Designed miniproteins, single chains, continued (2). Designs and how they scored, part 37

Each design is a single chain, and the fold is of that chain. pLDDT is the mean over its residues in the fold that is shown.

## One batch from the design tools (miniprotein)

Design m5266
Fold by ESMFold2-Fast:
Structure m5266 (fold): chain A 58 residues (1-58)
Amino acid sequence: ELVEAVKSGDVDKVKEIVSQIDLSNEDHVKALQEANKIAMENANAKIASLVGLPDKVL
């Protein structure tokens, strides 16, 4: 689970899960947004960068 990997600070696991994210899938986008919010709240810039929406913003 992406959110779980972000909470644990497992950068390698976050990278693995993010590579499998389908940006056309609403549930995957929601999980990515939740993970990004958690990473930002925890001031973990490296993980926040990994779970940010690439190229496609907002």
Scores: mean pLDDT 67

Design m5267
Fold by ESMFold2-Fast:
Structure m5267 (fold): chain A 85 residues (1-85)
Amino acid sequence: SKEELVRGIALLRVIKALEKGYSDEHILDIAVRAIKIGEIAVEKNPEKAEQIYKDALERYAKLSPEEKARVERIVDEAFARYKAS
């Protein structure tokens, strides 16, 4: 679905930001922007969004349980903030 592809874009951006050692607040800001951009990107190029989604899932699978929990919390909070705006 479109929402799943947008979630994948946000997930990849969060994982990359976590790898750079950014704070949760900074990663959350990146995630909210990624959702806004992702809504447009999925409509313009769904095939590219699908490739990003697959990359996000592969990277997510390599995370520790603690990193997975952190990433999931940030992504969920980013979607909550996006839907409230």
Scores: mean pLDDT 87

Design m5268
Fold by ESMFold2-Fast:
Parts: C-alpha cells; sequence; structure tokens
Structure m5268 (fold): chain A 92 residues (1-92)
C-alpha cells in the first residue's frame, strides 16, 4: 500500500513534543473507526512510536476499548510523564 508507506515516512518525522492539545482534539473529532483503521497499520510497522501510540489511544478510548487504550497510555506515561499530550489523553 503506497499510501501507508508515505504515512509511515511522515509519522517518523513527527515528534510528540511538537503535537498540540488542539491537534489531538481535532483528531478526536474524527470517526473513531476511521481513525483506528488509518493508525493501526502504521502502529504495526512502528509499535514504539509515541505519536502513533497517542493517536491510537484516542481511537481506542472513543471506541470503548479500555484495555488496549490503557496499555498504550501506560507506556506513554512511563516514557513521557510530563508531556501535555499524555496529560490530555488521560482526560479522555
Amino acid sequence: NPVLEKDIELVKKMKLEDLTVEELRALSRMHPIALKAYIEPIYKKLPDNPVVRAFLVIAYKKLGDTEKAEELLKWLEEKYPDSPVVQYLKTL
């Protein structure tokens, strides 16, 4: 999937510290099934990428997949405890 390869390249250039809470709120307005379908293939290629994990937490929280959301969020809290992004995700 050539679209997936380009999205992987773009996500690799993103940094968690460059994300704003407003950008995450914009993502949270997306349909959660569509967000999950978009992000899960990227997560399978980049499982330790914090940006991918943050986007996937939004999708799983909105879908009510609490166990998957908490597992991803726990990793983010451990590695990026003072991140405004991580603090925002905890409020979802």
Scores: mean pLDDT 81

Design m5269
Fold by ESMFold2-Fast:
Structure m5269 (fold): chain A 78 residues (1-78)
Amino acid sequence: EEERERKVREAEERIAEHQTGIDDALKRMQELSKKIKEAREKGDKETYEKYVKEQMEALRTLLDHGGALLRARRELER
């Protein structure tokens, strides 16, 4: 197999993995946003703080996958 084709395939696989990670993180953030709003409206501080922490963790995951995806796409393009 040609070396370039192998590198392209590996990059495409990593891009797909990171894209899935981004989609999963975005879905989780949307769900957490709804739960945060409900907890805030109920005055449940403990539940609110728990979901805010989980949303920050989901945001970190999103940013990590986003950065990796951008790097992989740049390498594939150039």
Scores: mean pLDDT 80

Design m5270
Fold by ESMFold2-Fast:
Structure m5270 (fold): chain A 92 residues (1-92)
Amino acid sequence: MSAKITLEINVFGEREEFTFPQNLTGEEMARLIGRLMRAGSVEPPPGQKARLRVTINDKVEEAVLGERESHIVALPVNVPDNTKIRIEVTPL
């Protein structure tokens, strides 16, 4: 089987989807997510908070991004085959 990891990013309604080979470690995937989020302007406007929601298959993690806060997405050391990762950033 062709193993794939699917990454879906939605920042304030702008949606992008990426597919990667399964031979990526959790650390490598976290670094890729960090780079893509920096390119996508994940910072809320001045005076506004944003909600970050990360879904890894059936697991959901939520955080609030404030004016002086950054959230680190925690991924497992080994990412299972056919893992789907969804990252959503919405205004509060």
Scores: mean pLDDT 61

Design m5271
Fold by ESMFold2-Fast:
Structure m5271 (fold): chain A 88 residues (1-88)
Amino acid sequence: SLEELREELREAVERFAEKLKEALEEFPELEEEIRAEIERLLERERERALELYATSDLPPEVIVGLAMLRAIERMLEFIERKVEEKRE
């Protein structure tokens, strides 16, 4: 449901905020790379949202919610990978 999607988004945003805070406290130099990746992911998710809008009967709110979840998940993966690389 849309309400379940909103709950997943809230949880994902909280997880993202916590991981971002931890990463930037340990490696503040990652700020530029994270910002660049956010821009790249927004572009990619815009393309996916347009494809879904053209190929499915999903409500716009669901398409946007799914795009936001995907972007957050990819950002979390990116941050975790960059932190691991820095710790090597």
Scores: mean pLDDT 83

Design m5272
Fold by ESMFold2-Fast:
Structure m5272 (fold): chain A 94 residues (1-94)
Amino acid sequence: SEEKKKKEELAKEMQEIVKKIVDYLDKNPELAKKFAEANESGDLKEIAELIFELEKKGENEIALNLGKLTLQRLGIDPSKLTEEEIKEYIEKLI
């Protein structure tokens, strides 16, 4: 029951992260297109540069959430990393 509860909480957290990203990208269609193209081509450098530009604009929550999603897709568990470690990892991809 505790293990099931932890899995359900993690799934809900990831669903909320994805929803926030989708809501943001729906309001920023040019950025959405660039992310879609970079993801389709596997251009990790372009993905990292787009995340870094969001941080520069003060969109820190969305940048962090996109970083978490990017690391998860690379097989890295973002729940094991601090926000600073996530940022450092993404900066290394540039």
Scores: mean pLDDT 79

Design m5273
Fold by ESMFold2-Fast:
Structure m5273 (fold): chain A 74 residues (1-74)
Amino acid sequence: MSPMEQMIRDLIAMAIATEVDLYLRQFPNPSEEERKLIAEIEEILNKPVLTQEDVDRMVELDERLQRLREERLA
């Protein structure tokens, strides 16, 4: 709720949004599992105010998405 805390959450959200955009540009036909992860991240990003719980959830989902990317490239 402090301006500094909100700024940090917004920066993390922007970084994750950028990673998702780059992922979709690299893989335009995501799998069903990838689509579910991306959809959940997008739902959180569409909230008017992000809580710490929302940010923590987005980080977890992004980590799972990056693991799927690594498996796809292996």
Scores: mean pLDDT 80

Design m5274
Fold by ESMFold2-Fast:
Order: structure tokens, then sequence, then C-alpha cells
Structure m5274 (fold): chain A 78 residues (1-78)
């Protein structure tokens, strides 16, 4: 029975942990990186369209998603 604000804060914490894991994990394949990027694009679209999420929360989520996507793209170039 989490509020929307609590769910958003948990999502932001999860995204930050994923960024850290991606930076340290050398076993991730390029195909898995591409699938993850696609899933993040879909998540960003869902968040943008949700009227129950505030504009400030949308921007915070989008910033974390973009940072994770950039980290994944950099990992692919290695």
Amino acid sequence: ELSTEEIVEELLKYLEKLIEKVKTDKSVTDENLEKTIKALDELEEYVEKDPNVSEEQKERIKEKIEKLKETLEEKKKE
C-alpha cells in the first residue's frame, strides 16, 4: 500500500543502484544492454504520460533514466 510518491522514490533508488551495477559488471552482453535501453525508453514514455506523477517527479525519473541509458551506451563502446 505504497503511495505514488513512495513508489517514485523507490524507483529512483532502484535506478541509482542499477547505474552502479552496470558500471561494475563486466559480464553484460551487448544484446542485454540493447534490451535494457529499450525497456528504459518504454518506462520513460509511461512516466511522461502518467497524470498522477508530478512534473518534478517526472523530471527526476527522466534524469535518472537518461543517466542509466548513457552508462549503458558507454558500456557498449568498451
Scores: mean pLDDT 74

Design m5275
Fold by ESMFold2-Fast:
Structure m5275 (fold): chain A 93 residues (1-93)
Amino acid sequence: MYKATVTVTLSSGSVSGKDLMDAAQAGLDAGAKLVTVSVSGLGKDGNVPAGSVITIDTLAETKEIAEKSAKAALDELKKYATIGSSTITIEEL
């Protein structure tokens, strides 16, 4: 089993709970068995504001699927907000 971790800092825009769910679904659609999403904070409107960090973990049977799923989730987030920085790390579990 492999885990890919995407760490994203939002530079502008905001990300809703629906946007986070759509990003998680993109990871699942790309072949991940499990996707988890964590956020550093929520704004007064319940959305993730600019300056926040979003972490997405994708679990898959192969390194290639874990990485593909992580990239799919990141690409989905880019539809909703401008990404200031992003990193992807992959580990074997």
Scores: mean pLDDT 85

Design m5276
Fold by ESMFold2-Fast:
Structure m5276 (fold): chain A 88 residues (1-88)
Amino acid sequence: SGLEKFEENAKKLLEMIQTELREAYELVRASGDPALEAEFYEKLEEIQKYVELAREYYLQGKYEEAAEYVEKAIKLLEELVAAVRAAT
């Protein structure tokens, strides 16, 4: 169901935020590179927009659409983490 897919995607996103995003943030801070820090926060704003869209669809009972936007947020977060690891 759409709700089950949403719950699975939301759990994955939360785990990534608590682990991989935290590690990426620590790498950015340790780098002392203000350009990398700026790019990191710009990408986080894009991720947040998809999370907010997912929340809006969830509140409307549109769980399939909510799950799709969580999946988009996950993909952007994976790209962000990979970019930080490549730059550091």
Scores: mean pLDDT 88

Design m5277
Fold by ESMFold2-Fast:
Structure m5277 (fold): chain A 94 residues (1-94)
Amino acid sequence: SKEEAAKLNLEGQVLNGLGCIAKALGLYDLAIKLYLQAIEAHKQALEVHPTPENFNNLGNAYNDLGNTYLDQGNYSEALKCYEEAVQAHQQALK
């Protein structure tokens, strides 16, 4: 339902925010786990109700995950995350 998608989108945004705090504290493994959970929540929201907002939020979560891998020197994982972010943001424009 639209209400279920909205709940999943809000859950993903909260998880992404927690990931940003974890990253700021230098807790990179925790940040990665939280960003991955945010990505899963946004993907589930998109399966229920695809919206530009849900695609943009998915892209933001991938971008934040990519930045975390970049900070760790994991360039291959960072690149994959940034490519997923670009795809999500492009879908938001359709």
Scores: mean pLDDT 91

Design m5278
Fold by ESMFold2-Fast:
Formats: structure tokens, sequence, C-alpha cells
Structure m5278 (fold): chain A 97 residues (1-97)
């Protein structure tokens, strides 16, 4: 299930960020972006497509922040916000079931 894969990657992301393993966090974010692109391409629901596209942009911004900033608090806050956006998408996809 794409929902189960999103939930697993979201948990892995939070663990990597909490451990300050930013190389691993970037790898997980890149995997999430690939999965979100698949969701965008496969979904005929315009609301889900918009949410997936918005989440991709947020994940790309988080990768850039991790690469350019030593602000661990800001990285943590943005990772939590990113997780929230993924949770919204998961809830939208569950409503289609």
Amino acid sequence: SMIEELEELQRELMKAVSARDYDKAIEILERLIELLREIYEQSENPIIRKQAKDAIRELERLIELIKTSDDELLINIEAIATGGSITVLINMMRKEE
C-alpha cells in the first residue's frame, strides 16, 4: 500500500532528524519525493494531486534547508511541518477507500 509506505518513510524521517543523521534524512526525503510523484501521476483526484505537488515542494525546501543550514531547531520544526503535510495527504487518500 502506498499509504503504508508513506507512513513508514515518515517515521524513518523523524528518527533520522532526531538522530541528527542528515545524510540519511536527505535519502529518506528523496524516496518520499519519488513516492509522491507516483501518487501525483496515478491519481485522478485533483485535490490529492495538488496536496502531493505541494508536499513535494515542501520536501524539496527541507532538503535545501538541511544542506545550507546548521540550525537544528529550524530543521526539526520544518521536518514536523513536512510530516503534517504528508499526514493530510494520507487522510485524503484514506477517504477514497
Scores: mean pLDDT 88

Design m5279
Fold by ESMFold2-Fast:
Structure m5279 (fold): chain A 65 residues (1-65)
Amino acid sequence: SDEEVRELIARAREALRDPRLSREQATLLGMGIRELEEALRNPPPEERLRRAVEFVERLLAQLDA
């Protein structure tokens, strides 16, 4: 849902404020945020949205470990 995507973007943006993030992690997370924001403006096929969500969720899970 749009709400779930917006919540994920908010979590990812919060993670970007962590000064402990590596440049690589920040770059990948920024790319994921941009893809999710674009998906909210122009909804892609369900499979593409699912992959974008999974990509960002995996990055956040690695940061929370």
Scores: mean pLDDT 83

Design m5280
Fold by ESMFold2-Fast:
Structure m5280 (fold): chain A 83 residues (1-83)
Amino acid sequence: MEEDRELLVKAAEEFEKLGYTDIAQELREAAKQGLSVKEALRRLAERSTDPAFQENLRALAESKDPKNVVKSLIDVLKFLKEL
């Protein structure tokens, strides 16, 4: 729970820095509600209107280790901002 909350907040901050404010807000809301990373990704997928993004989020939620995948995503988002 604690690690899930920290990861969701960090991911939200990185998405917000890239201008994805709606995604950031949804992730922060999930963290406030005490959702796991897996549950947060599933809910974000369900609320997404982009089929490709929805499919990718579902794949991430169903991965063997959703927390490690989100940690990797945070690193990629930080890298993309520096480009």
Scores: mean pLDDT 73

Design m5281
Fold by ESMFold2-Fast:
Structure m5281 (fold): chain A 100 residues (1-100)
Amino acid sequence: MVTKEQEERARRNYRRATIDYARAKHKEVADSHPVSGPAAALGEAAVDYVRKGYITAAKELVEAMRDYAREHADNPEVVASAEAGIKRVEEEIERLKKKL
């Protein structure tokens, strides 16, 4: 049986790969600012995933944005950008669910 620790490790590995892919795909946004740009790229990728119906991937990017905000808690711009991105993704998920 998979333990909570094993699930969290697998989820972290998946999120890391998803983060790297999202930043590469949205490179212009990621490169817009050295610290907040990468978080903004995650938000753009997550919204795109929701619109395509890839809700699990979008939720993993939301968790990645939360982790990034925690790592940069001393930077209000990063925290605000991540929170705005998370809210936008959650609103798009709810909008998609209402259409189903």
Scores: mean pLDDT 71

Design m5282
Fold by ESMFold2-Fast:
Structure m5282 (fold): chain A 68 residues (1-68)
Amino acid sequence: PPSDREILQRLRAIVHAGFRAGASDAELRARVRAELDRLAPGLSEETRETLIASLLGERAFLRARAAA
């Protein structure tokens, strides 16, 4: 199975690509959840939600940089 670092890098790539394409937060959440289900199906729902929240938080930083 992929490492935690590999999973995180792949999820960040999905969020970054979706953000650049103008995807909504709901679409980004759905994409990240689907990828987590594929890469780490054994993760609890609580852990999954925590990771999604953290990754979407990074979107705010990228948006701020793009607006500057």
Scores: mean pLDDT 72

Design m5283
Fold by ESMFold2-Fast:
Formats: C-alpha cells, structure tokens, sequence
Structure m5283 (fold): chain A 57 residues (1-57)
C-alpha cells in the first residue's frame, strides 16, 4: 500500500514531466511532499522514471 502509493505518485509526476507539463524539480518537490521522501531521492526516482518512459516510447 505505502510502496504502491509511492510508485503511483512518482509515475504521475514523471508523466507530467515527460509531457512538458512541469519541470523535474517541481515534480520532485511534489513527490517529496506527498510521500515524505527526501527531495534528492524523489528527484532521482522521478528522473529514472522519465528516462524509462522515454525508452518505452
């Protein structure tokens, strides 16, 4: 449940970055605030997910 919520939050933020709706930094701040992750870890998770979305496109 907690891991699923964290993954879903990261994925949604990464999708917004991928579609140009928000910056990586803004997405990381939202993920950190919503999940309680440290900002730097949230930024890394969002960045990795964006890279994965690009590879799968």
Amino acid sequence: DRLEHERETVLKAAQDVFNGKMSLEEAAERVAKETGLPFEEAKEDVSATVARLKAEA
Scores: mean pLDDT 81

Design m5284
Fold by ESMFold2-Fast:
Structure m5284 (fold): chain A 70 residues (1-70)
Amino acid sequence: SEMEKLMEEFKKIAEEIIKLAKENNDEATIDYVEILLKQLELAYKRKDLETVKAGVEQMKKLLEELKKKV
């Protein structure tokens, strides 16, 4: 399923972001990722593909911004 692949991709990106945030003592980023994960889980249950796609793209953008600041 496309949604299952997107959720797996989201979780993988989230783990990488959380790892970087922990290394930088950035609790705000960890909290944000946790909130976004809950939102995507709700979207997944509602079969809202557009919201799941948007969440994955938002996480990719966040990861790029975090890498740029290092």
Scores: mean pLDDT 82

Design m5285
Fold by ESMFold2-Fast:
Structure m5285 (fold): chain A 69 residues (1-69)
Amino acid sequence: SKKEEIIEEIVKLVKEYLELEKTMDPKSPEFIKKMEEITKKLKELFEQIKDDPEVIEEAVKKIEEIVKK
C-alpha cells in the first residue's frame, strides 16, 4: 500500500535519472538542476522508510535490477 507506493516512486525517479544521463549534456546547468531535484526527492523518500529495513532492502534490490541493465 503506502510503502509500495514509496518504492514505486523511488524506482520511477531512478529510471528518470538514468534517462537524463543518456539524453542530456552532463555539463549543462539544466542537467545539474534536474539531477539535484531527483536526488533531493530520493533522499526524502528513503527518509520515510528509514525505520523499515525490509522496505529499504526491496527498494535497493529494484534499483540494482534497473542499474545493472
Scores: mean pLDDT 82

Design m5286
Fold by ESMFold2-Fast:
Structure m5286 (fold): chain A 87 residues (1-87)
Amino acid sequence: MERRVEELGRELVEELRRQGRELAAREVELLTRRVLEYIRENPSLSEEEVEKLLEDLREFARRAARWEAHANEEQIEERKKLLERRE
């Protein structure tokens, strides 16, 4: 299951970067790592629960890209600072 999350996360990040959504791509990278940690900590997760996590990751990527598309330069800089502090 971990490989599916890694593959989806990579695909979403690459697609977002192709669209020029660099901020959304970084947020998806961070969330992908967190989802992988969660799966490793919960080895009893069902196939259905993992599929739900994959769908949540896709939905998050869609929302992050939408937010960035409508954000002004000041909002983008502010969010970049928040991500820098979490790395």
Scores: mean pLDDT 82

Design m5287
Fold by ESMFold2-Fast:
Structure m5287 (fold): chain A 100 residues (1-100)
Amino acid sequence: SKLEEAVEEAARRALELFEEHAAELPPAVRRQVELVVEQYERSTDPEKREMAVAHLLALLREWARTHDPEAAARLEEVEQRVRDARNEETGVTSTVKSVL
């Protein structure tokens, strides 16, 4: 589905950032990221995978905001794509086509 594709792309982008900055991440944050990644990989439930990716993006974005603002902006962009895909799948338009 479009949602699953967006979640998978967001996971790839988050892991790319994690690998790039692994040595710079505080050990506690790195451990939390590793646990969330394990949850993502072990889960066959699309909703749980989406939640794990959202958590992963939040953890990395919080760190990136002060250390790599451009990477933080890229993570916010893929996070928004996941939200947009979720809204389309549930039949909810983000804001542009609702009558109020």
Scores: mean pLDDT 77

Design m5288
Fold by ESMFold2-Fast:
Structure m5288 (fold): chain A 67 residues (1-67)
Amino acid sequence: GLTVTISAKTIEEAAKKVSDVFGVEVDPEKLKAMGEKGTIDVPGGKITYEIKKVGDYYLITAKFEPD
């Protein structure tokens, strides 16, 4: 699967950037509810993520695993 690391100032920005990278829609409210790490189902597979707060930014590592 494809793994990416992105930085964002908000969880909403993080969800948008992950959505743009993988070409899928990621719900920022679901991401907030799951906390620092989790797995979300998306069309065609799963995204496993980890979120760390670094200074004024969130650092997100996301891995797409196709079905």
Scores: mean pLDDT 76

Design m5289
Fold by ESMFold2-Fast:
Structure m5289 (fold): chain A 83 residues (1-83)
Amino acid sequence: SEEAQKLLEKAEELLEKAKKGLEENSLTPQEILENLKEAERLLKEAKELTKNPTPEQQKRIEKLEKEIEEIKKKIEELGTTQQ
């Protein structure tokens, strides 16, 4: 439970870094995607540790999944992948 909360906090931090990097143009599309991929990994681990999530944990997980997907779609729509 506590470990799952820490993983969710780290995933939220990486998502915020990706969002800020996109808004401020301070990260490349590749770096944004790398932060999102790591956030997805941490989120998956948190879900595995949380077999019966509380309503608050479930909302937090759903919000993270939605925001990660939205940013990934924005990067894909821009057609920008740094080689």
Scores: mean pLDDT 80

Design m5290
Fold by ESMFold2-Fast:
Structure m5290 (fold): chain A 100 residues (1-100)
Amino acid sequence: AVEKILEAEEYLQKGMELDKEGDRLFEQGRYDESARKYIEAAENYLKAAELLKGLSPLWDFALRNAVIAARKGLEAAEKSGNQELVDKAREVIEKARSLA
């Protein structure tokens, strides 16, 4: 149980760092790069949520952040015109919804 919580904390930290990088790139109009960072952030938040489910109320926090990051990733992907990133962002949103 302790090992899962520590692993989840590492994923949460990575998710937060990637999410902030995505925000910075989005503000610069670098939408393709921003979308990739937001999608990676969402994937890290999802891994944290899966590890924390049934163990900590931080599960809900991780899941909510995964959905928000994935939605930001979708917006950035749509602005980039990269259909592969749009499809990937939609897949991550669906994975987040299935975990709830």
Scores: mean pLDDT 89

Design m5291
Fold by ESMFold2-Fast:
Structure m5291 (fold): chain A 64 residues (1-64)
Amino acid sequence: MSAEEFKKEFLKFINSDVELSEEHAIDIAKTIKKTLSDKDFKELIELLKKKFPELNEAIDKALK
C-alpha cells in the first residue's frame, strides 16, 4: 500500500464510529510509523490519539 492510499483509508477509519482495542491501536500506530514520512506520521498519530484518548498510553508505549 502506498503512503497516499494508507492516508485515505486511515481518514475513512478515523471518521467512522468504531471501537478499537489496544492491540489494534498499537498495530495501527506501528503501521503509521513504518509507512509514512515523519511529518505525516506526526499528523496521523495526533488524529489517532484525539479519536481514542483512552488508548494514548498504549500508542505511546508502542512508538517509544
Scores: mean pLDDT 78

Design m5292
Fold by ESMFold2-Fast:
Structure m5292 (fold): chain A 59 residues (1-59)
Amino acid sequence: MSMIQEERERLLKLAIESFKAGKLDEMALHLEKITSIRPFDREEAEELLKRLSAVAKKG
């Protein structure tokens, strides 16, 4: 497995958990680290948006 892909996936999970916790600054840092490795492709961006929208609708 690619260590880069594993790190991006780990950071994405941390970003979503930070968003759920209302820690938008931590979410932004995690997303910045992901995009500094490789920009999101269309599917990754759409999936992230769906997850964030689902969390937002619960608030």
Scores: mean pLDDT 76

Design m5293
Fold by ESMFold2-Fast:
Structure m5293 (fold): chain A 96 residues (1-96)
Amino acid sequence: VSPEEARELAERALELLESPDREKAGEGGAILVELARSPNPEAQRAAAEAALEAAESPNPRAAGGGLYVGSILATSPDPEAAALGREAAEVGAARL
């Protein structure tokens, strides 16, 4: 996955996660989890940035998704993704 493709996927996942449709929100969450578990550092960074945005969302479902994905990324071997993942988890936990 290219850095551009990773960012586009993460942005679409965020849009889906904010959907009032539970199935679409679940799809968004699944995409972010897939990016977070990717061995590609660009995919992990894109997922971490998206997780932080989701954690800051006024939508509690999106905030929960940001917390979950951030928690996965907190142990990333990429230091940037790990730092953003920890922040997303902390922000998301405070919102819920």
Scores: mean pLDDT 82

Design m5294
Fold by ESMFold2-Fast:
Structure m5294 (fold): chain A 81 residues (1-81)
Amino acid sequence: MLSPTEQEIVKILEEMIEELSEHTGLVAMLRYLASHLSQMTPQQAIDGLNMIREIAEETLSPEDYERFNKALDKAIEILKK
């Protein structure tokens, strides 16, 4: 069972997946993180999110990237607690 912290992160990731439905590569990476979050250390999850961030910066429009980056930063802040 996911902790309340992990559930909040999964919710953020699922909201990003819904917004990015046309970007199948990013969606696959986000779904992988969400499904394996309980098996990862916080640092492994942060590293994974930052890798997705770099790919998103090259893939998304500046406006979509700004929205995505804010959601990702929120997830990382929760992981750092």
Scores: mean pLDDT 79

Design m5295
Fold by ESMFold2-Fast:
Structure m5295 (fold): chain A 83 residues (1-83)
Amino acid sequence: AEAERQKLAQELLEKAKELKDKAEALKGKVPQPLIDKLLSAADKLEQAAKNIAAGQNVDKALAEAEKVLKEVEELLRKLGKGE
């Protein structure tokens, strides 16, 4: 259970890093508010990962991470369509 929790926290941190890398790659190619949304999502995933790793409010942190990941998927899909 604890090892699984630490693995999940690490996966969320890796996803947050991927979002920051994508935001940097898109800088100057898309409007700044979209970059800001990607960076905000990465920060929220890092906070969720920290809470999960610490074993604090894990269910709430998991729900927040799931919501953020869904919002990011929709945002990246919209960016991929050029709209």
Scores: mean pLDDT 81

Design m5296
Fold by ESMFold2-Fast:
Structure m5296 (fold): chain A 75 residues (1-75)
Amino acid sequence: SLIDAAIERVKNAKTIDDILDVLTDLMRQLPGDREMVVLLTSAALRVIGYGLEGDVEGAKKVALDTLERLRELLS
């Protein structure tokens, strides 16, 4: 699935930009409803916040938590 592919991409990400690319690609492919847009936008802002602190692992956790919630919503 698109979500499973996104989860694997985030797990293999090396930089904040890699994580943001995954979230942006997913937003393009899954425009979704307001809840999905808010969830993905909130995750992107939090990823940027972790990036400013140099915390790539924190950013990955936020992205992965968000993708797991999207899997639940789309189930």
Scores: mean pLDDT 83

Design m5297
Fold by ESMFold2-Fast:
Formats: structure tokens, sequence, C-alpha cells
Structure m5297 (fold): chain A 81 residues (1-81)
């Protein structure tokens, strides 16, 4: 469903942003940090609106994409360090 895809996409984008912040690739203003917190709250609310089966599907797909993103970042870090 569009809602599940939105939750997965937003969750992955937040993880990617947090990884960039950790690597000092991006520095957020206080206003930008507040926007990230708002996105996290909205995403959590949408996730809570899903049925248990849909929550399991979202969690599985998100976990797979998050692991792949972290692996890609670790490989890029090693090559550019």
Amino acid sequence: SELKEKIIKDSVEIVELLLKIERNEVKLSEEEQEEVQKRLRENAELFSSLDKEEQEEVTKEFTKKAIELIKKRLEEEKKKA
C-alpha cells in the first residue's frame, strides 16, 4: 500500500540523514533538528495506524533497506578514508 511505502521510505531517509550527521557530512540547524523530530513523530503515528501484519511487513522491509544503507556507507567510508 502507499502508506506502507511512505513509512518505509521516510524511515530509510531518516536513517540516511542520521548516518550523514554521525559522519559530519551534514550539520543541522536547531530548526532542521526540530523538523527531523517532527518527521519521526509523524512516522511513528502512521506506523501505529497499521495492522499487525502490515507492521511486520514494514519492519522487515525497513530493516533490509537500513542494513543495505549501513553496509554501503561502511564500504564508502573505507574507500575514502
Scores: mean pLDDT 80

Design m5298
Fold by ESMFold2-Fast:
Structure m5298 (fold): chain A 75 residues (1-75)
Amino acid sequence: SAARRRAFLQQGVKTAEAMLETLKKAGAPQEVIDEIEKQIEKARQALSQPFTDENYQAAMKAITEAGKLAQEAIS
């Protein structure tokens, strides 16, 4: 359902935000922090729009990219 998909994306955003705070505390490069914040903002914007398949895919791609950037920053 749309409600379950929205809850999943909201949880993804919260997880990405928590990872971002951990990276800031660890002293990750500002360029990496800025790019992760940009991807999180894209996901939030998609969540504020009508819940279409296109907006859902855009939010999923943004959350996935934020996670990849965070993983690379800690490795």
Scores: mean pLDDT 81

Design m5299
Fold by ESMFold2-Fast:
Structure m5299 (fold): chain A 86 residues (1-86)
Amino acid sequence: MLEEEAREILEEAKRLLEEGLSREEAEALRRSPDPRLALIGLAALALLRGESEEKVLEMLKEALREIELREELLAADPDVEAPPAP
């Protein structure tokens, strides 16, 4: 569920900020090749900019939807069709 995943990422970003995550560290997370860490960085940076939790949650849901679509397309292997039966 996109909302649950977005909420988990938002809560993780909030936890890191409470533990002393700096803007520089959040920017480093955003540049991470790990999509989960990049989303945590996105959330942390948005919160540091003063965005509402609701706004950040919507941003995360949109980003997660894009990731899910990419994964679904890859899993579907659209270029690999079964040959017609003889």
Scores: mean pLDDT 75

Design m5300
Fold by ESMFold2-Fast:
Structure m5300 (fold): chain A 59 residues (1-59)
Amino acid sequence: SAEEQRLRASVDAGIALYSRSAAYSEEKRAQALAVLEEGLKAGRPAREIMAEVDRILSG
């Protein structure tokens, strides 16, 4: 769906910005991608998936 494509693009952009940070971690990147894929599979609202991804990448 267009919403799924926008969500994937937003997560990709967030990971790209995060990867420039001194706090970058491959484990956090993997966790963010897992949240995205499992959230989409479970039919979670995009806003909830993005909020959890942001929390992982910022913590």
Scores: mean pLDDT 82

